# Ledger of designs, part 30: designed miniproteins, single chains, continued (4)

Each design is a single chain, and the fold is of that chain. pLDDT is the mean over its residues in the fold that is shown.

## One batch from the design tools (miniprotein)

Design m13012
Fold by ESMFold2-Fast:
Structure m13012 (fold): chain A 68 residues (1-68)
Amino acid sequence: AITVSELESKIKEELSKIASISKYTITTSGDTITVTFTQKTSGKTDTFTISVSDPQSIYDFQIKLSSI
């Protein structure tokens, strides 16, 4: 099973690879990670909640990142 710290580190790594993201913030509460990021071209902010106990939420986040 992935830990919150491991998942947070992976999220930071993936976000840092995406050139179209201008800034991001990550907050943790228990086993839940909330990620907010701003896109450079649109100025739009998106927020995602990911739980280490919910593999579907991790998968959905990875799919979303692949579309940016």
Scores: mean pLDDT 78

Design m13013
Fold by ESMFold2-Fast:
Structure m13013 (fold): chain A 58 residues (1-58)
Amino acid sequence: SRGVEALRATRDRLRAVEAQFEALAKRQRDTDPKAAELNQRAVANTRDLIAAADARIA
């Protein structure tokens, strides 16, 4: 199904992915600043995808 339920499931998965990227960025801040920066960008990109999914649900 590609209905609203599938979009909600995708949004939930994206929020979990966002939390994982945030945790990685925090852990890598002192040991690998470039990796931390890339993970922070991944957080921003994931938030954009969540917003797009929310717009389709609304």
Scores: mean pLDDT 83

Design m13014
Fold by ESMFold2-Fast:
Structure m13014 (fold): chain A 77 residues (1-77)
Amino acid sequence: ALSSEEQLAQLREALKKLLEILKKKAEKGYLTDEEIAELNKLMQKAQELAAELLKDPSAVPELEELAREFQKEVEEI
């Protein structure tokens, strides 16, 4: 099983890749089928990691901060 620190690191990377795909859509006006498939995989991975992290009270503050930062970045696209 992954530690909460490893899960937080994987979530951060998944969210970063999600932002990159969303920025590509904003710049190009479209996503390819391959980019849509990658987006869906990253969204599922992020949801699964967030659900596991919510079970660890010590990880919740950093999880909430990552969620806030992600929302702000999406709004700035």
Scores: mean pLDDT 84

Design m13015
Fold by ESMFold2-Fast:
Structure m13015 (fold): chain A 83 residues (1-83)
Amino acid sequence: MKALSDKILQTLEEVLERLQYPDKEEFLELMKQVIDLGISKEGLEGWLEFMQLVLEMDPETARESLENIKEVFQSRLERAKKE
């Protein structure tokens, strides 16, 4: 599991650097917190595939995808606090 988590974080960092994302460290911390909630191996593999897909997107589409991911992560963390 650690290797998948590390690869996801590495790929996300590459995306954030490519886009010169202003809140890079905050975004990486959100991803770490979501992973720490106990995502399944299948879920981690899906996230890795998605992050790799985002690396291949044009900058505008990639930024929209990152904003959607950020909202999903924030929603998952809020749900975890409630449950």
Scores: mean pLDDT 78

Design m13016
Fold by ESMFold2-Fast:
Structure m13016 (fold): chain A 84 residues (1-84)
Amino acid sequence: EEEEKIKRINEVKAKLDTVPQELVDELFEAALKGDIERVEELAKQMESLGVDRADVYTWAAAKAFEAGKYNSAMALADLARQAR
């Protein structure tokens, strides 16, 4: 259970480590603000750097959900499903 959580965190971190920290910070801000268009722009940039768009949307949805931004979280989760 704890090992699975650590493995998932390490997988996400390994993918995001290939991306400039400034883009990760902007993605976090956009997710919290519900700026879906900005999240899509950042996901497109991250895809060009080798990060799957579905993973970007999944991460953004999780951050929005943790912040209580449920409408944003649902929209981002839907985008993650569509990107798969």
Scores: mean pLDDT 76

Design m13017
Fold by ESMFold2-Fast:
Structure m13017 (fold): chain A 63 residues (1-63)
Amino acid sequence: ASFRELVREALRLIEEGGPIEEVLAVLAPLLTPQMREDLRQLHAEVSEEEFKRRLAAFLRRFV
């Protein structure tokens, strides 16, 4: 899948209320080690729902 296809699939999963583990699995091929650490820190600091909202807002910049 292309970069944009993976981003759109991740956004679709968030909009449908899919589990964060599945969203992160879709994004895994696009993530650098630094990005994974940043996402791990954010997930530790906020609720699952807030994490999904912030991730979706970030991803929407690429579509």
Scores: mean pLDDT 80

Design m13018
Fold by ESMFold2-Fast:
Structure m13018 (fold): chain A 68 residues (1-68)
Amino acid sequence: MEAELKKLKEERKEAAALADQGRKDEAIARLEKLAKRVSKFTHSKDFDIATEAGVLLMGISVDIRIAR
């Protein structure tokens, strides 16, 4: 699970780089897919994993808002 969250954080960085390049529609699409994947971890029985996933999901929501 922790390794999966690390991979999701890297995918968020890749999506942010697309937005920086002016590829906003691609960045938003990737971030929306990423948010759905992260949301599953917010229901984890491990409080630390659920909390980290919640923080990541909030960050993704901000990234989408900035890219719009």
Scores: mean pLDDT 80

Design m13019
Fold by ESMFold2-Fast:
Structure m13019 (fold): chain A 68 residues (1-68)
Amino acid sequence: SLEDEVSALLEELAGLADTLDPERRAEALRIIRDAYKRAVALINAGEPREKVLGVLEEARREIERLLE
């Protein structure tokens, strides 16, 4: 389901954040929180799966930039 896919991506992003130092981890958690809020808003608006997952995919790219 979409909820299962969102949950799996959020767990993956949280795992990436756990590998970071405290300052970068705090920024990664902010990115994850903001992406989750946007994803929930899109789901509530009835937006397609690809738009919802795209928000989380963009968050992953932002976190990967923190990893350098």
Scores: mean pLDDT 84

Design m13020
Fold by ESMFold2-Fast:
Structure m13020 (fold): chain A 68 residues (1-68)
Amino acid sequence: MMEEIDEAMARITHWELRGFDGRSLAEIAEELGQPVSTVSRSFRRLEARGLARIAPGPERRLVVLPAP
């Protein structure tokens, strides 16, 4: 279920998002104490907004896009 994290990700600044640039979803999930599926879902929403992309590959690393 989507919680405050998903809402916060919708409002995240480019500067804050850069903190996750290049990290795998598994690494981010472990740091946040969240399931990989939850983090993946949140980042898919960022991808839908054009703020980030998940790199192709098994690790699914986050790529932060330029600010719109």
Scores: mean pLDDT 66

Design m13021
Fold by ESMFold2-Fast:
Structure m13021 (fold): chain A 69 residues (1-69)
Amino acid sequence: SEKEKLLAEAEELRARAKPPYAEGTGGAQVLIDEGRYDEAVRVLERAIAEAKGQDTRLAEALLLEARAR
């Protein structure tokens, strides 16, 4: 399924992610843990778009996880 494919891709991105992470990534993780997926998507899209050389792979993984819900 599309959900399973997104979660597998997210797991691969998480495994490769290294700090420092894009600003807002940690806040988005908390939103996902609280089931606030729409807010997490907004924060993650901004974090990825506004990244200044930080690793975006964790933010990309979280975005896929939020969209798979």
Scores: mean pLDDT 84

Design m13022
Fold by ESMFold2-Fast:
Structure m13022 (fold): chain A 70 residues (1-70)
Amino acid sequence: MHIEVLLGPAHLHLLPVIQELAKEHKDTHEFTIAFGDSDRVRVYVDGELVLDRAGLSPEEFRALLEEILA
């Protein structure tokens, strides 16, 4: 499974969550992080948009990513 996360400058506080999950799933999942100028976080799984949200806390983002990875 290829997971692509698009982050804007307002969402750099979410980087540690992505890095932790990428490390935990390194043998089963491929993570790519891209940087844009949007105020929204977008997550793509195998090229399909599965998450498009603004104003996420690290805790909310972790829960959503863990649900996507399940």
Scores: mean pLDDT 81

Design m13023
Fold by ESMFold2-Fast:
Structure m13023 (fold): chain A 96 residues (1-96)
Amino acid sequence: SADLTPEEARQALEDAKGAFEKSIKALEEGNIVEASVYLTAGMLLLSIAGLSGDPEIYREAAKLVREVAEKARKLGYTEIADSLENLAKYFEEKAK
């Protein structure tokens, strides 16, 4: 890991989780604009955490994104869910 300490990477992952939780809440309320802002923030924070190069960060990111994708799919947001599933596959490949 060249650019981030393990603590900074963990903080970014926790912040991403919070952003995704807010995005799902916004989707439940039908607020697509607010949901999109929080989804974008969560994805950016995961990208930052990924700068650590830590396979464990990639595994946890993949798990988090799959959980968010499943929740979006259950709410009927298939395009969002498909996009998140592709992101989870990216992190799963990076964790190898």
Scores: mean pLDDT 87

Design m13024
Fold by ESMFold2-Fast:
Structure m13024 (fold): chain A 71 residues (1-71)
Amino acid sequence: SEEIEKLINEILKKLNVKLDKENYELLLEFAESYAKVFGLDNPDFEPVLEYIIKNFDELKEDIEEFIEKTK
């Protein structure tokens, strides 16, 4: 899942947070939670992560809030 790792790292860079395992897992959990909101039974994380990147400015606050509540 080189593509997933690349997309997650791009989002973490946009958030200006450390590219470590803990932040990687938190962002993956956010993507899973976000996919479920849209009724995806088997979430393909690549298009979800691409959507997050494309709409980053709109989703930034939601991502930050998720990380704060989940840590």
Scores: mean pLDDT 75

Design m13025
Fold by ESMFold2-Fast:
Structure m13025 (fold): chain A 100 residues (1-100)
Amino acid sequence: SVEEQLERIIEELEELAKELERLAKENPEKRDEYLQLKATLEQMIEQLRRLKENKSPKEELLETLEGIIETLEEMKKKFPELAPLLDRIIELLKKAKELI
């Protein structure tokens, strides 16, 4: 179901947020950049949870998923070291769009 795919995406974003916290501790020079990315991911998680709980219209859900994909693609350009994790989440988001 769409709800199951959204929960999977949320779980993957939460894992990436934990990884960013670890990277911030291990790379003090990039700490603020990784913590800013984490904050952005936490906003995405909150947005997706609200859409799931509210059973929002399909068009609103599609627009939100596309916006998240675009933001993650931009993150991948700035942080190539995160590309494998970001690509996995982007693929899950694209699969969720196919279910709508």
Scores: mean pLDDT 84

Design m13026
Fold by ESMFold2-Fast:
Structure m13026 (fold): chain A 82 residues (1-82)
Amino acid sequence: KEKLIETMEGAIKHLEALADKYAEKDPELAAFLREAAKKLREIIEQLKAGKISVEEAKKKFNEIAQEVEKALLAHAERVAAE
């Protein structure tokens, strides 16, 4: 539970840093990464409030991680094509 929160907080910091990196060249990717960070903050808040279980929080975190990976791969494909 505590380790999961620390992991998600680390992921939020990483997503914000990536959003800053891509802000000028891919503003839509930057916006997506900031929205992903926002969703992770909401999961942490719900978990701390006891509104969701650790299992539900892990599932939601994994879903967001997969969406972020797909978005980053799509960006890499666009850069490689043009």
Scores: mean pLDDT 81

Design m13027
Fold by ESMFold2-Fast:
Structure m13027 (fold): chain A 64 residues (1-64)
Amino acid sequence: EVLNEYFIKRIELKTLQQHGEKAVAEAEAKDPEKAATLRSQYQAEIDRVKKELEETEKKIEDLL
Protein backbone atom coordinates (compact mmCIF):
# COMPACT_ATOMS: atom_id res chain seq x y z
CA GLU A 1 0.00 0.00 0.00
CA VAL A 2 1.53 3.30 -1.13
CA LEU A 3 -0.15 5.14 1.76
CA ASN A 4 1.44 2.81 4.32
CA GLU A 5 4.78 3.19 2.53
CA TYR A 6 4.44 6.98 2.87
CA PHE A 7 3.94 6.78 6.65
CA ILE A 8 6.82 4.32 7.05
CA LYS A 9 9.17 6.62 5.14
CA ARG A 10 8.10 9.62 7.24
CA ILE A 11 9.08 7.66 10.36
CA GLU A 12 12.37 6.64 8.71
CA LEU A 13 13.11 10.30 7.91
CA LYS A 14 12.46 11.39 11.52
CA THR A 15 14.67 8.57 12.85
CA LEU A 16 17.52 9.50 10.49
CA GLN A 17 17.31 13.16 11.53
CA GLN A 18 17.42 12.31 15.25
CA HIS A 19 20.23 9.73 14.97
CA GLY A 20 22.21 11.94 12.61
CA GLU A 21 22.01 14.92 14.95
CA LYS A 22 23.26 12.83 17.89
CA ALA A 23 26.09 11.20 15.91
CA VAL A 24 27.29 14.56 14.55
CA ALA A 25 27.16 16.16 18.02
CA GLU A 26 29.27 13.34 19.50
CA ALA A 27 31.80 13.56 16.65
CA GLU A 28 31.92 17.38 16.91
CA ALA A 29 33.31 17.10 20.46
CA LYS A 30 36.22 14.91 19.27
CA ASP A 31 36.92 15.88 15.64
CA PRO A 32 35.08 18.69 13.81
CA GLU A 33 36.30 17.46 10.41
CA LYS A 34 34.86 14.00 11.04
CA ALA A 35 31.64 15.65 12.24
CA ALA A 36 31.38 17.54 8.93
CA THR A 37 31.81 14.27 6.99
CA LEU A 38 29.14 12.52 9.10
CA ARG A 39 26.78 15.48 8.63
CA SER A 40 27.19 15.19 4.85
CA GLN A 41 26.58 11.43 4.93
CA TYR A 42 23.42 11.78 7.04
CA GLN A 43 22.21 14.65 4.86
CA ALA A 44 22.59 12.44 1.76
CA GLU A 45 20.51 9.68 3.40
CA ILE A 46 17.89 12.22 4.50
CA ASP A 47 17.71 13.65 0.97
CA ARG A 48 17.28 10.14 -0.45
CA VAL A 49 14.35 9.38 1.87
CA LYS A 50 12.79 12.77 1.06
CA LYS A 51 12.99 11.92 -2.66
CA GLU A 52 11.35 8.53 -2.03
CA LEU A 53 8.60 10.30 -0.07
CA GLU A 54 7.97 12.64 -3.03
CA GLU A 55 7.75 9.65 -5.40
CA THR A 56 5.29 7.90 -3.07
CA GLU A 57 3.24 11.10 -2.81
CA LYS A 58 2.96 11.25 -6.62
CA LYS A 59 1.80 7.62 -6.70
CA ILE A 60 -0.93 8.43 -4.18
CA GLU A 61 -2.06 11.39 -6.32
CA ASP A 62 -2.16 9.14 -9.41
CA LEU A 63 -4.47 6.71 -7.56
CA LEU A 64 -7.06 9.43 -6.91
Scores: mean pLDDT 79

Design m13028
Fold by ESMFold2-Fast:
Parts: structure tokens; C-alpha cells; sequence
Structure m13028 (fold): chain A 76 residues (1-76)
């Protein structure tokens, strides 16, 4: 649901635990790939993933965000 995606987006943005950010990222990616979402919400995820890929203190989160962006780009 969009409400679930918004909660995951917030967790990706605000959680202090890199494991929680990583889990939220993977859950969000699964939902974004398998479900129709608004273009506006999809753009918010792209912006957040780009920020995580560039700036997240965890190398694992940065790599996962980069890979997630590549997956979303392939979906057009």
C-alpha cells in the first residue's frame, strides 16, 4: 500500500540503525517492483535512494541504494 511505502520511506530517511535502513530499502524495493505506485511517490524513492547511495555512512546501504536505483531505472 502507499501508506506502507511512505512508512518505509520515512524509516530509510530517519532510522539511526543501518540494518533498519537496509531492511526498509529492500522491503520498499520489493513493493515498488511488484506494485503500481504514483509517479510522485516513485520520484521520492529515487531521490532518497540517490541520497543514500551518495551520503549514507554505511557502505552496505550505499551499495544497496545504488543497485536499487539501477533496478528502478530498468522499469522505466
Amino acid sequence: SEEELLALLEEMRTSTDPRNRLRALFEALSLLVDNEVSEELLEEFRKTLARLAAEDPSPEVREAARQALAVLDRLE
Scores: mean pLDDT 85

Design m13029
Fold by ESMFold2-Fast:
Structure m13029 (fold): chain A 73 residues (1-73)
Amino acid sequence: LYDEALATIDRIAEEDPELGAKVYTMAADYLASKGQLERAAEVYERAADYFEKAGNTEKAQELRSKAEQLRAA
């Protein structure tokens, strides 16, 4: 289930924010490929938050921009 998968990623991200951010990014890419643009945007924003916590500000900004583009579509 989608919600169960996100809960599992949250647990991973609490222990390893960079790994959690990468897994969220993969989940968002998958959702976008299925045409679920609104959900993909939300998951990209979540991934961006974890990249920020990991100190990867550049990747966080990239994913936030991508989420904004998907919501604007």
Scores: mean pLDDT 80

Design m13030
Fold by ESMFold2-Fast:
Structure m13030 (fold): chain A 82 residues (1-82)
Amino acid sequence: DAARQALLDEIVRRLGRPEEVERILSLKKQADEKKFENPEEAAKLYTEATLLDNRIFGRELSDEEVEELYKHHLEYFKKLIE
């Protein structure tokens, strides 16, 4: 019930911002293309995409939260090379 409404609200918000959604998808695609060649750049692109997605829902991350998010993505992409 509440979970279904939250999912529908998420879809509606994203459909109301098609240019922002296209940019997020483009950034994620670029990160996926670079993930084995440059995990640092892939992590930056994924972090930017996540920040834009958060802005669609009215969430602004602090500089500290952005740095932690980048580190999380960087560790993820580095592990893919193993």
Scores: mean pLDDT 78

Design m13031
Fold by ESMFold2-Fast:
Structure m13031 (fold): chain A 105 residues (1-105)
Amino acid sequence: AAAAREARRRASLLEHIKQAAIDTARFYGLTDEQIKKLEELLDKIIERYPDDVELAGLRAAAVTYAVIKGDFDLAEQIANGDLSEEEIRKLREEGRKELVDKIPL
């Protein structure tokens, strides 16, 4: 059953994406309350994009960066699908750059 195997593989990858997002947020010092909100937003993304691991991963990264920045309104918009893929890609790249700048080298 190739279809059942592929569905299981996608579900496993989505869980790994969710866990990586939570671990990243904890690393940046988010509170348990903020982590709980991030988890709820990640669950919305997984529910909305269960068959598109790349798009789910892109939106999960963008949501995680928005939550780390304290921009919960933006995080909600990303999770609800209110932004285009192009806007999400831009937000992910901006978030990556901002997070690197916050790490004292």
Scores: mean pLDDT 78

Design m13032
Fold by ESMFold2-Fast:
Structure m13032 (fold): chain A 74 residues (1-74)
Amino acid sequence: GPGAEAARRGAEEAGRRYGEEVPAGEAGKLSSQLSPDEEHAEAANLGAARAAALYGEVVPAEKAKEQMEREARA
């Protein structure tokens, strides 16, 4: 859905800017800016926070993408 797509694109943009390891907060922020509504923006930020909890504040870009997509689909 739109939230999962925004989460994916935001995480990919963070990976493009920061490389293989991305600040989770920046990935969440970029995805929330691409989200069509506040609920999807909140899900993107929650996914980024979950990734940070599992992998630390600097997250492998692929793992940030996976967690953010998962939360956006929930």
Scores: mean pLDDT 72

Design m13033
Fold by ESMFold2-Fast:
Parts: structure tokens; sequence; C-alpha cells
Structure m13033 (fold): chain A 84 residues (1-84)
């Protein structure tokens, strides 16, 4: 299912947690403005799932796990925490 940026901004935390892995990949792609098939999408979708599951105590822990994707992980972390 395709998301617009406006639809993503309106998603609640509970709706984000209910997304499938395929829907999280599409959300990541659209939110960050990445093209179809960008190799970062898979790792970033995994990071989003781990953030939604509360696996990180801080943004620094999330960034430490994904050091090659610091800016993208930071933006996704801040977005998800804004929904709490």
Amino acid sequence: MKFTKEQIEKLTLEQLKALSDSEIRELVRTFLGLPEGDPRVGALAKAVREILEGKFKSIDEAVKKYPALRDEVKKLYEFIKSKE
C-alpha cells in the first residue's frame, strides 16, 4: 500500500506498531524521500521496528546500532517519539 507524507504524519503510534514489514519499508522510503530499491530501506525498516518495540533507551543507542545510517535513524527515531 502506498503512503503519502501527509498520511504518514497522521499515523498514531498504535497504527505504526500494526504495520507489516512491507508497509514499514514503504513508510521509510516515503518519509525519507528514498527511491524504489534503495539499499538503505531494509536496514531502516528494521531500525523502525526496533524503535517501535522499545528496544532503544535513547537516540544514541539506535544510532550506535546503525552507524552508517545515523541521520536517517535519527529522523525516524524523532518522528516515532513525537507520536508518544
Scores: mean pLDDT 82

Design m13034
Fold by ESMFold2-Fast:
Structure m13034 (fold): chain A 107 residues (1-107)
Amino acid sequence: SDAEELAEALLNKDLEKIEKILKKYNIELEDVEELLQAVGAHDEETVKEILEKYKDNIEGLKVLVGAVVLYLKKIGKIEEAKFLLKIVKEEFPELSEFIEELEEELE
């Protein structure tokens, strides 16, 4: 999946691959970086502000959330991944099935 490829590219710092996937889904690199920092800081308000930017771009939102969660899993940040998923589930209840699939990936 593009979310898994983006997570791997983030882990490997493959800037060309990151830019290609982000451009495909109209995701800004700055938003990926800010989301990772906000999740690490447990800054719920900033996480919500970044996610709200993608409310009219659900496919991009799924790739962004999926990639960040899978990246956090790869670096052992399971608590931070769960924190992000909780916020997404609360703010976008229509994505609850997608979020539950990602929650199972963390188990």
Scores: mean pLDDT 88

Design m13035
Fold by ESMFold2-Fast:
Formats: sequence, structure tokens, C-alpha cells
Structure m13035 (fold): chain A 88 residues (1-88)
Amino acid sequence: DEEELRRREEELLEEVRERIRRGELPDMTPAQRAAVEEIRRLGLEEVAARARAAGDWARLAGVYELGALLGEISEEEAERVAEEARAA
């Protein structure tokens, strides 16, 4: 069920955000690993642009959270994008 998968991914994103705020390194999940590979292949900006064009704000927030974990953007930038996603 795609809706159940989406719910699980949202819970995972919330957990990752909180662990980042606590300065903890989360273990990489299969979903996070797939997103990391896509970011490495296409670049963070391209993956983010696709999520934005699709109106998938949850994916956009997740991509930026992973970008911060990869060191491509700051945690502050990831949090700003997450706030924008919640406002949309």
C-alpha cells in the first residue's frame, strides 16, 4: 500500500530530523540509500527540482535532510526547506 509506505517514510523523516538536532548519526535505511544514490547520480539540485515539480513536498524535505547528512548543504538549509514544505 503506497499510503502506508508514505506514512512510514514520513515517520522516518521525523525521526531523522530529531536525530540530526540531537547530533546523532542515524543508520542508513534502504530508502535513504536509494535517495543518496540518486543525489550522487543527478545531484541534489536536480533531485530537489523534480520533487518540487511533482508537488511532493515530503520528498523535497527528505532530499534536503539527506543532503545535509551528506554534507552538500547545511542543516540550517535543510530545516528551512522543511519549513517551506510544511507551509505548502
Scores: mean pLDDT 67

Design m13036
Fold by ESMFold2-Fast:
Structure m13036 (fold): chain A 63 residues (1-63)
Amino acid sequence: SMREQRIRELAEEILRSVREARAAGVPVAEAFRAKRRELLAQGVPEDDVNEALERAARALAGE
């Protein structure tokens, strides 16, 4: 579905952003919170943001 594709793309964007922030010395939790606020401010639906964040967090936990 279009929503599944969007959530996958959002999760990849979140992962990239959080990894870059982590490399710069920003705590992972702070990076996730900042990215959540950014996406919500851009008008991304909250359900899509929450699902994408969960997928990104799960992927990062596997590292």
Scores: mean pLDDT 88

Design m13037
Fold by ESMFold2-Fast:
Structure m13037 (fold): chain A 95 residues (1-95)
Amino acid sequence: MLTEASIEAIRKAFEKVGLSEEDFEKFKKVLEEENIDIVGTAAVTPLEELKEKVRELAEKAGLKLSDEEVEAIAETLHEAGQAEIERTLQLMAEA
């Protein structure tokens, strides 16, 4: 199940590249149907492999994304995933 934080990260990624709310909803539906934690995956996946994954999921959602849009989405998701790891490590270090 997608978390609210994952949903928000995906929405922000789509907003950054100028994609519509409708495009975001189509992408989100594919993630929910395939049971993919894309933000968690993005945190541990090399950027080049993540770009391929985003492209494949977009195609399943019926979205025609440019290479630049795929890269921007992948980078935004990777940054969101890395921020969650850093936050978790910081909390553990302070405990």
Scores: mean pLDDT 77

Design m13038
Fold by ESMFold2-Fast:
Structure m13038 (fold): chain A 57 residues (1-57)
Amino acid sequence: GAGARALAGAAALGADGFSPDEIAALLVKTGGATEAVGEADRVEFTSPDGATGSAPA
């Protein structure tokens, strides 16, 4: 998987109102093992290649 694609996907899901846990589960299901941590208006996540990022939830 591509960390940049996972980051973009997580940001888009956050914009659609998905929770960090839902984003993490969806990214795992799509082949991107990712940890998402965050609440309210911010989502922090880490891809399996070590890429980290944050996006509005």
Scores: mean pLDDT 52

Design m13039
Fold by ESMFold2-Fast:
Structure m13039 (fold): chain A 56 residues (1-56)
Amino acid sequence: SLGEKVARALELLRNTDKSLSEIAYEVGFPSQSTFSRTFRAVVGESPKEVRARLRA
């Protein structure tokens, strides 16, 4: 499901240094752009914004 893809992406953003492209493909999105757009629509923040906050 979409929620499962987003939850897995959040785990990878928190626990790994994988690129956003690697995370996108690993959780089953066809591109980084589709991943980033969908993630922002569900979470309210882009994957890049979430990663920056988690590293602060």
Scores: mean pLDDT 84

Design m13040
Fold by ESMFold2-Fast:
Structure m13040 (fold): chain A 81 residues (1-81)
Amino acid sequence: KAEELLEELERELEPVLSEEALRRVTQIAKGALELSKSMPVEAVKALARAELEELRDQGLLSEEQAELATRLIEKMLDEVA
């Protein structure tokens, strides 16, 4: 279920991300789940990737953290589809 997938994502990222970064990534993941109900998965993945890249540019995520968050969000979206 979407709630369980989101909780798994938060659990995986909690030890790796700051509290602020975790909050921002979780908001992106929630938004992606909602958009996936009305948009093609490819488009939702592209939007999520762009938002994560913005967080990396703002210094909230390292390159490695952004890559991990992207993989986890994409995995979550594939499991919901």
Scores: mean pLDDT 84

Design m13041
Fold by ESMFold2-Fast:
Formats: sequence, structure tokens, C-alpha cells
Structure m13041 (fold): chain A 84 residues (1-84)
Amino acid sequence: SISVEGLSTEEISQIILEEISKLPKEKQEKVLEILSDSSLTHEEKAKKLAEVLGAYSYLDDLLNAKSVEEIAEAIIGAIREASK
């Protein structure tokens, strides 16, 4: 199981970047673009991430994440699903 509880924002960001690095390069670029796009709402980011990663099983987790820890765990889970 993935747990980021008790980690700093810097440590969480590092884990997410490491997980992204395991994706094919074209998906890495799209995921980073989505995550860095300040014009997108949380819901729009969740939907676009699920589409790019093919991780629709994580869509509800991404949509319902409330804390930084929950958001990070949902993102990491979706990326790991795409890395199979």
C-alpha cells in the first residue's frame, strides 16, 4: 500500500516525480502538463489524468481526494496502474 502520511511536501513531490519517470516519455510529458496547469480545476485534472494514464479505476479516488496526502496517494496509484 502507498502511504505519504507524515512526509513533507518536498518528499511527496519527489515520490510523484519518481513514479512519473517510470511511465513512457509521451505520458510523462502529458502528466506533468496536467499537474502543472493552474487553469484546470481539480475535477478537470482528475479526469485528464485518468484518461492519459488509462487508470479509470482511480478516477473516483482522484475526484474524492481532499487532503494533500489523499491527492498524492491517488496520483501515485494511478501512475502505478499505468506502469503495468
Scores: mean pLDDT 81

Design m13042
Fold by ESMFold2-Fast:
Structure m13042 (fold): chain A 94 residues (1-94)
Amino acid sequence: VNPRFLEHEESHKQATIDQINDAIKLLNEAREKLERGEELSKEEIDRIVESLTQLGLTDLADEFRAALEAGDRERALKLLDEAISQLQSLKQQL
């Protein structure tokens, strides 16, 4: 066992976990705003889409943006719940 190899793997895993945690926080904040009937700003939508894309959830990010542009709040909420579930699953696999 090479200690430096294990340290590099642990650093990579931690960085990914931190990105997932940040994404889940953004998604939960967006969900709460939409549940209150509030509109998400372009800056909030862009941050969510970028975060999901960086984590490999590009199709989900694109569908989320499209739902909001169509005014389909129910679909946007469903996509947020799906994204949170997928991110929690990814975190469990690390």
Scores: mean pLDDT 80

Design m13043
Fold by ESMFold2-Fast:
Structure m13043 (fold): chain A 100 residues (1-100)
Amino acid sequence: SKVDELLAEAEAHLARGTDLLKKGNEYFKKDIKKALEYYKQAYEHFSRARDLATEAAKIAEKEGNTGKATRARVLQSAAEDGMATAKENIEKAEKELKEK
């Protein structure tokens, strides 16, 4: 179904965002410019996951599919948490680059 496709894509973007966030953390003390690039990529993937999960939730809610709507909203929340973490880490990396 369209909802299942959107959920699968959202989960893939959430997983990729999480992987990129971990790589950013690995590089933070080694190469702050590379860490910043990974954090920005993580933010993009989390943002995409949020948008896909939000669309999935809206469709599932209209179809009365409570289980898929709940799953989509949980995924949306996880993506929003990822975005907040990535944004905070972007700001920390940018500050570190300016202060040297």
Scores: mean pLDDT 91

Design m13044
Fold by ESMFold2-Fast:
Structure m13044 (fold): chain A 76 residues (1-76)
Amino acid sequence: MSLEDLLTVVAGSRLDRAQVEALLAAAPALGLDGRTLGGVLYAIARGARSPEELVAATAGTSVDLATARRALALVE
């Protein structure tokens, strides 16, 4: 996914461009493909604040508790 696609996913949320760019840059190190990254950003934009909430919101993806914790740290 492009930065523009990800900004569309989080439109109207508390997530700013810098937070989306930080997650996009970290995505390869987190093992996230573009679709899974979009799901992670959408879940955070919808108010997921704990690693457990983020894992539940991204069920069926590669997002585990360790990945969720690292992703949330980038948008705090």
Scores: mean pLDDT 79

Design m13045
Fold by ESMFold2-Fast:
Structure m13045 (fold): chain A 61 residues (1-61)
Amino acid sequence: MEKRIQELEERIARLQAEMSRLSTEHLSAAGELPAEVQARISALGREIGELRDEIEKLKAE
């Protein structure tokens, strides 16, 4: 179980990095976050939430 949780945590970190990259790169271009980029960031945030829920489920045994 420990290795599975670690794998999920690493995946979350990668998704968070992608979200941050999209935010910083596109915010500079538009002066505000474009709707399409904001939607993609929201989708990444939702996926991160699902992975966090999976980790909690695994911790619950």
Scores: mean pLDDT 78

Design m13046
Fold by ESMFold2-Fast:
Structure m13046 (fold): chain A 89 residues (1-89)
Amino acid sequence: SDALKATSAMMLLTAALVSLSLGDKEAALQSVEAAKELAESLNISEEQKEKILEELEKAKEAIEKGDLEKALEYAKKTIKLLNEAVEES
């Protein structure tokens, strides 16, 4: 279900932040890529999907730079968008 996929993506984003906070950038990037694949597979509006993927890309860039605070900001925005998308489905 889309709710399960969205929940899994949110859990992966949380895992990415934990990995980054522990200095494991590779694990953090792996988790955000997995979250992106789940988000791309959601049966939601194209507008909602584009917004989610844009914030995920920003989270990925922050992780690549080792910017934990920006990664947290973009992950929080992504989680909010994922919650909004599944509440409307």
Scores: mean pLDDT 84

Design m13047
Fold by ESMFold2-Fast:
Structure m13047 (fold): chain A 63 residues (1-63)
Amino acid sequence: SDSPALREGELAGAGGVTYAAEGDHERAARGIRRSVEAGNLESAAAAGKAALQLGDEAAWRAA
């Protein structure tokens, strides 16, 4: 996205997936929730699905 807010959501979602891969479920969920709060539902949904595939259901539920 070209919007600063949508870009912030993309970065927050990506950070959430990284934390999920590291096993930090609380930070993963917070990152994905921050993506939702930024209004980037597409990035939040994609990050949530990626986190779920890594075994982080809590982060997926945050999306």
Scores: mean pLDDT 74

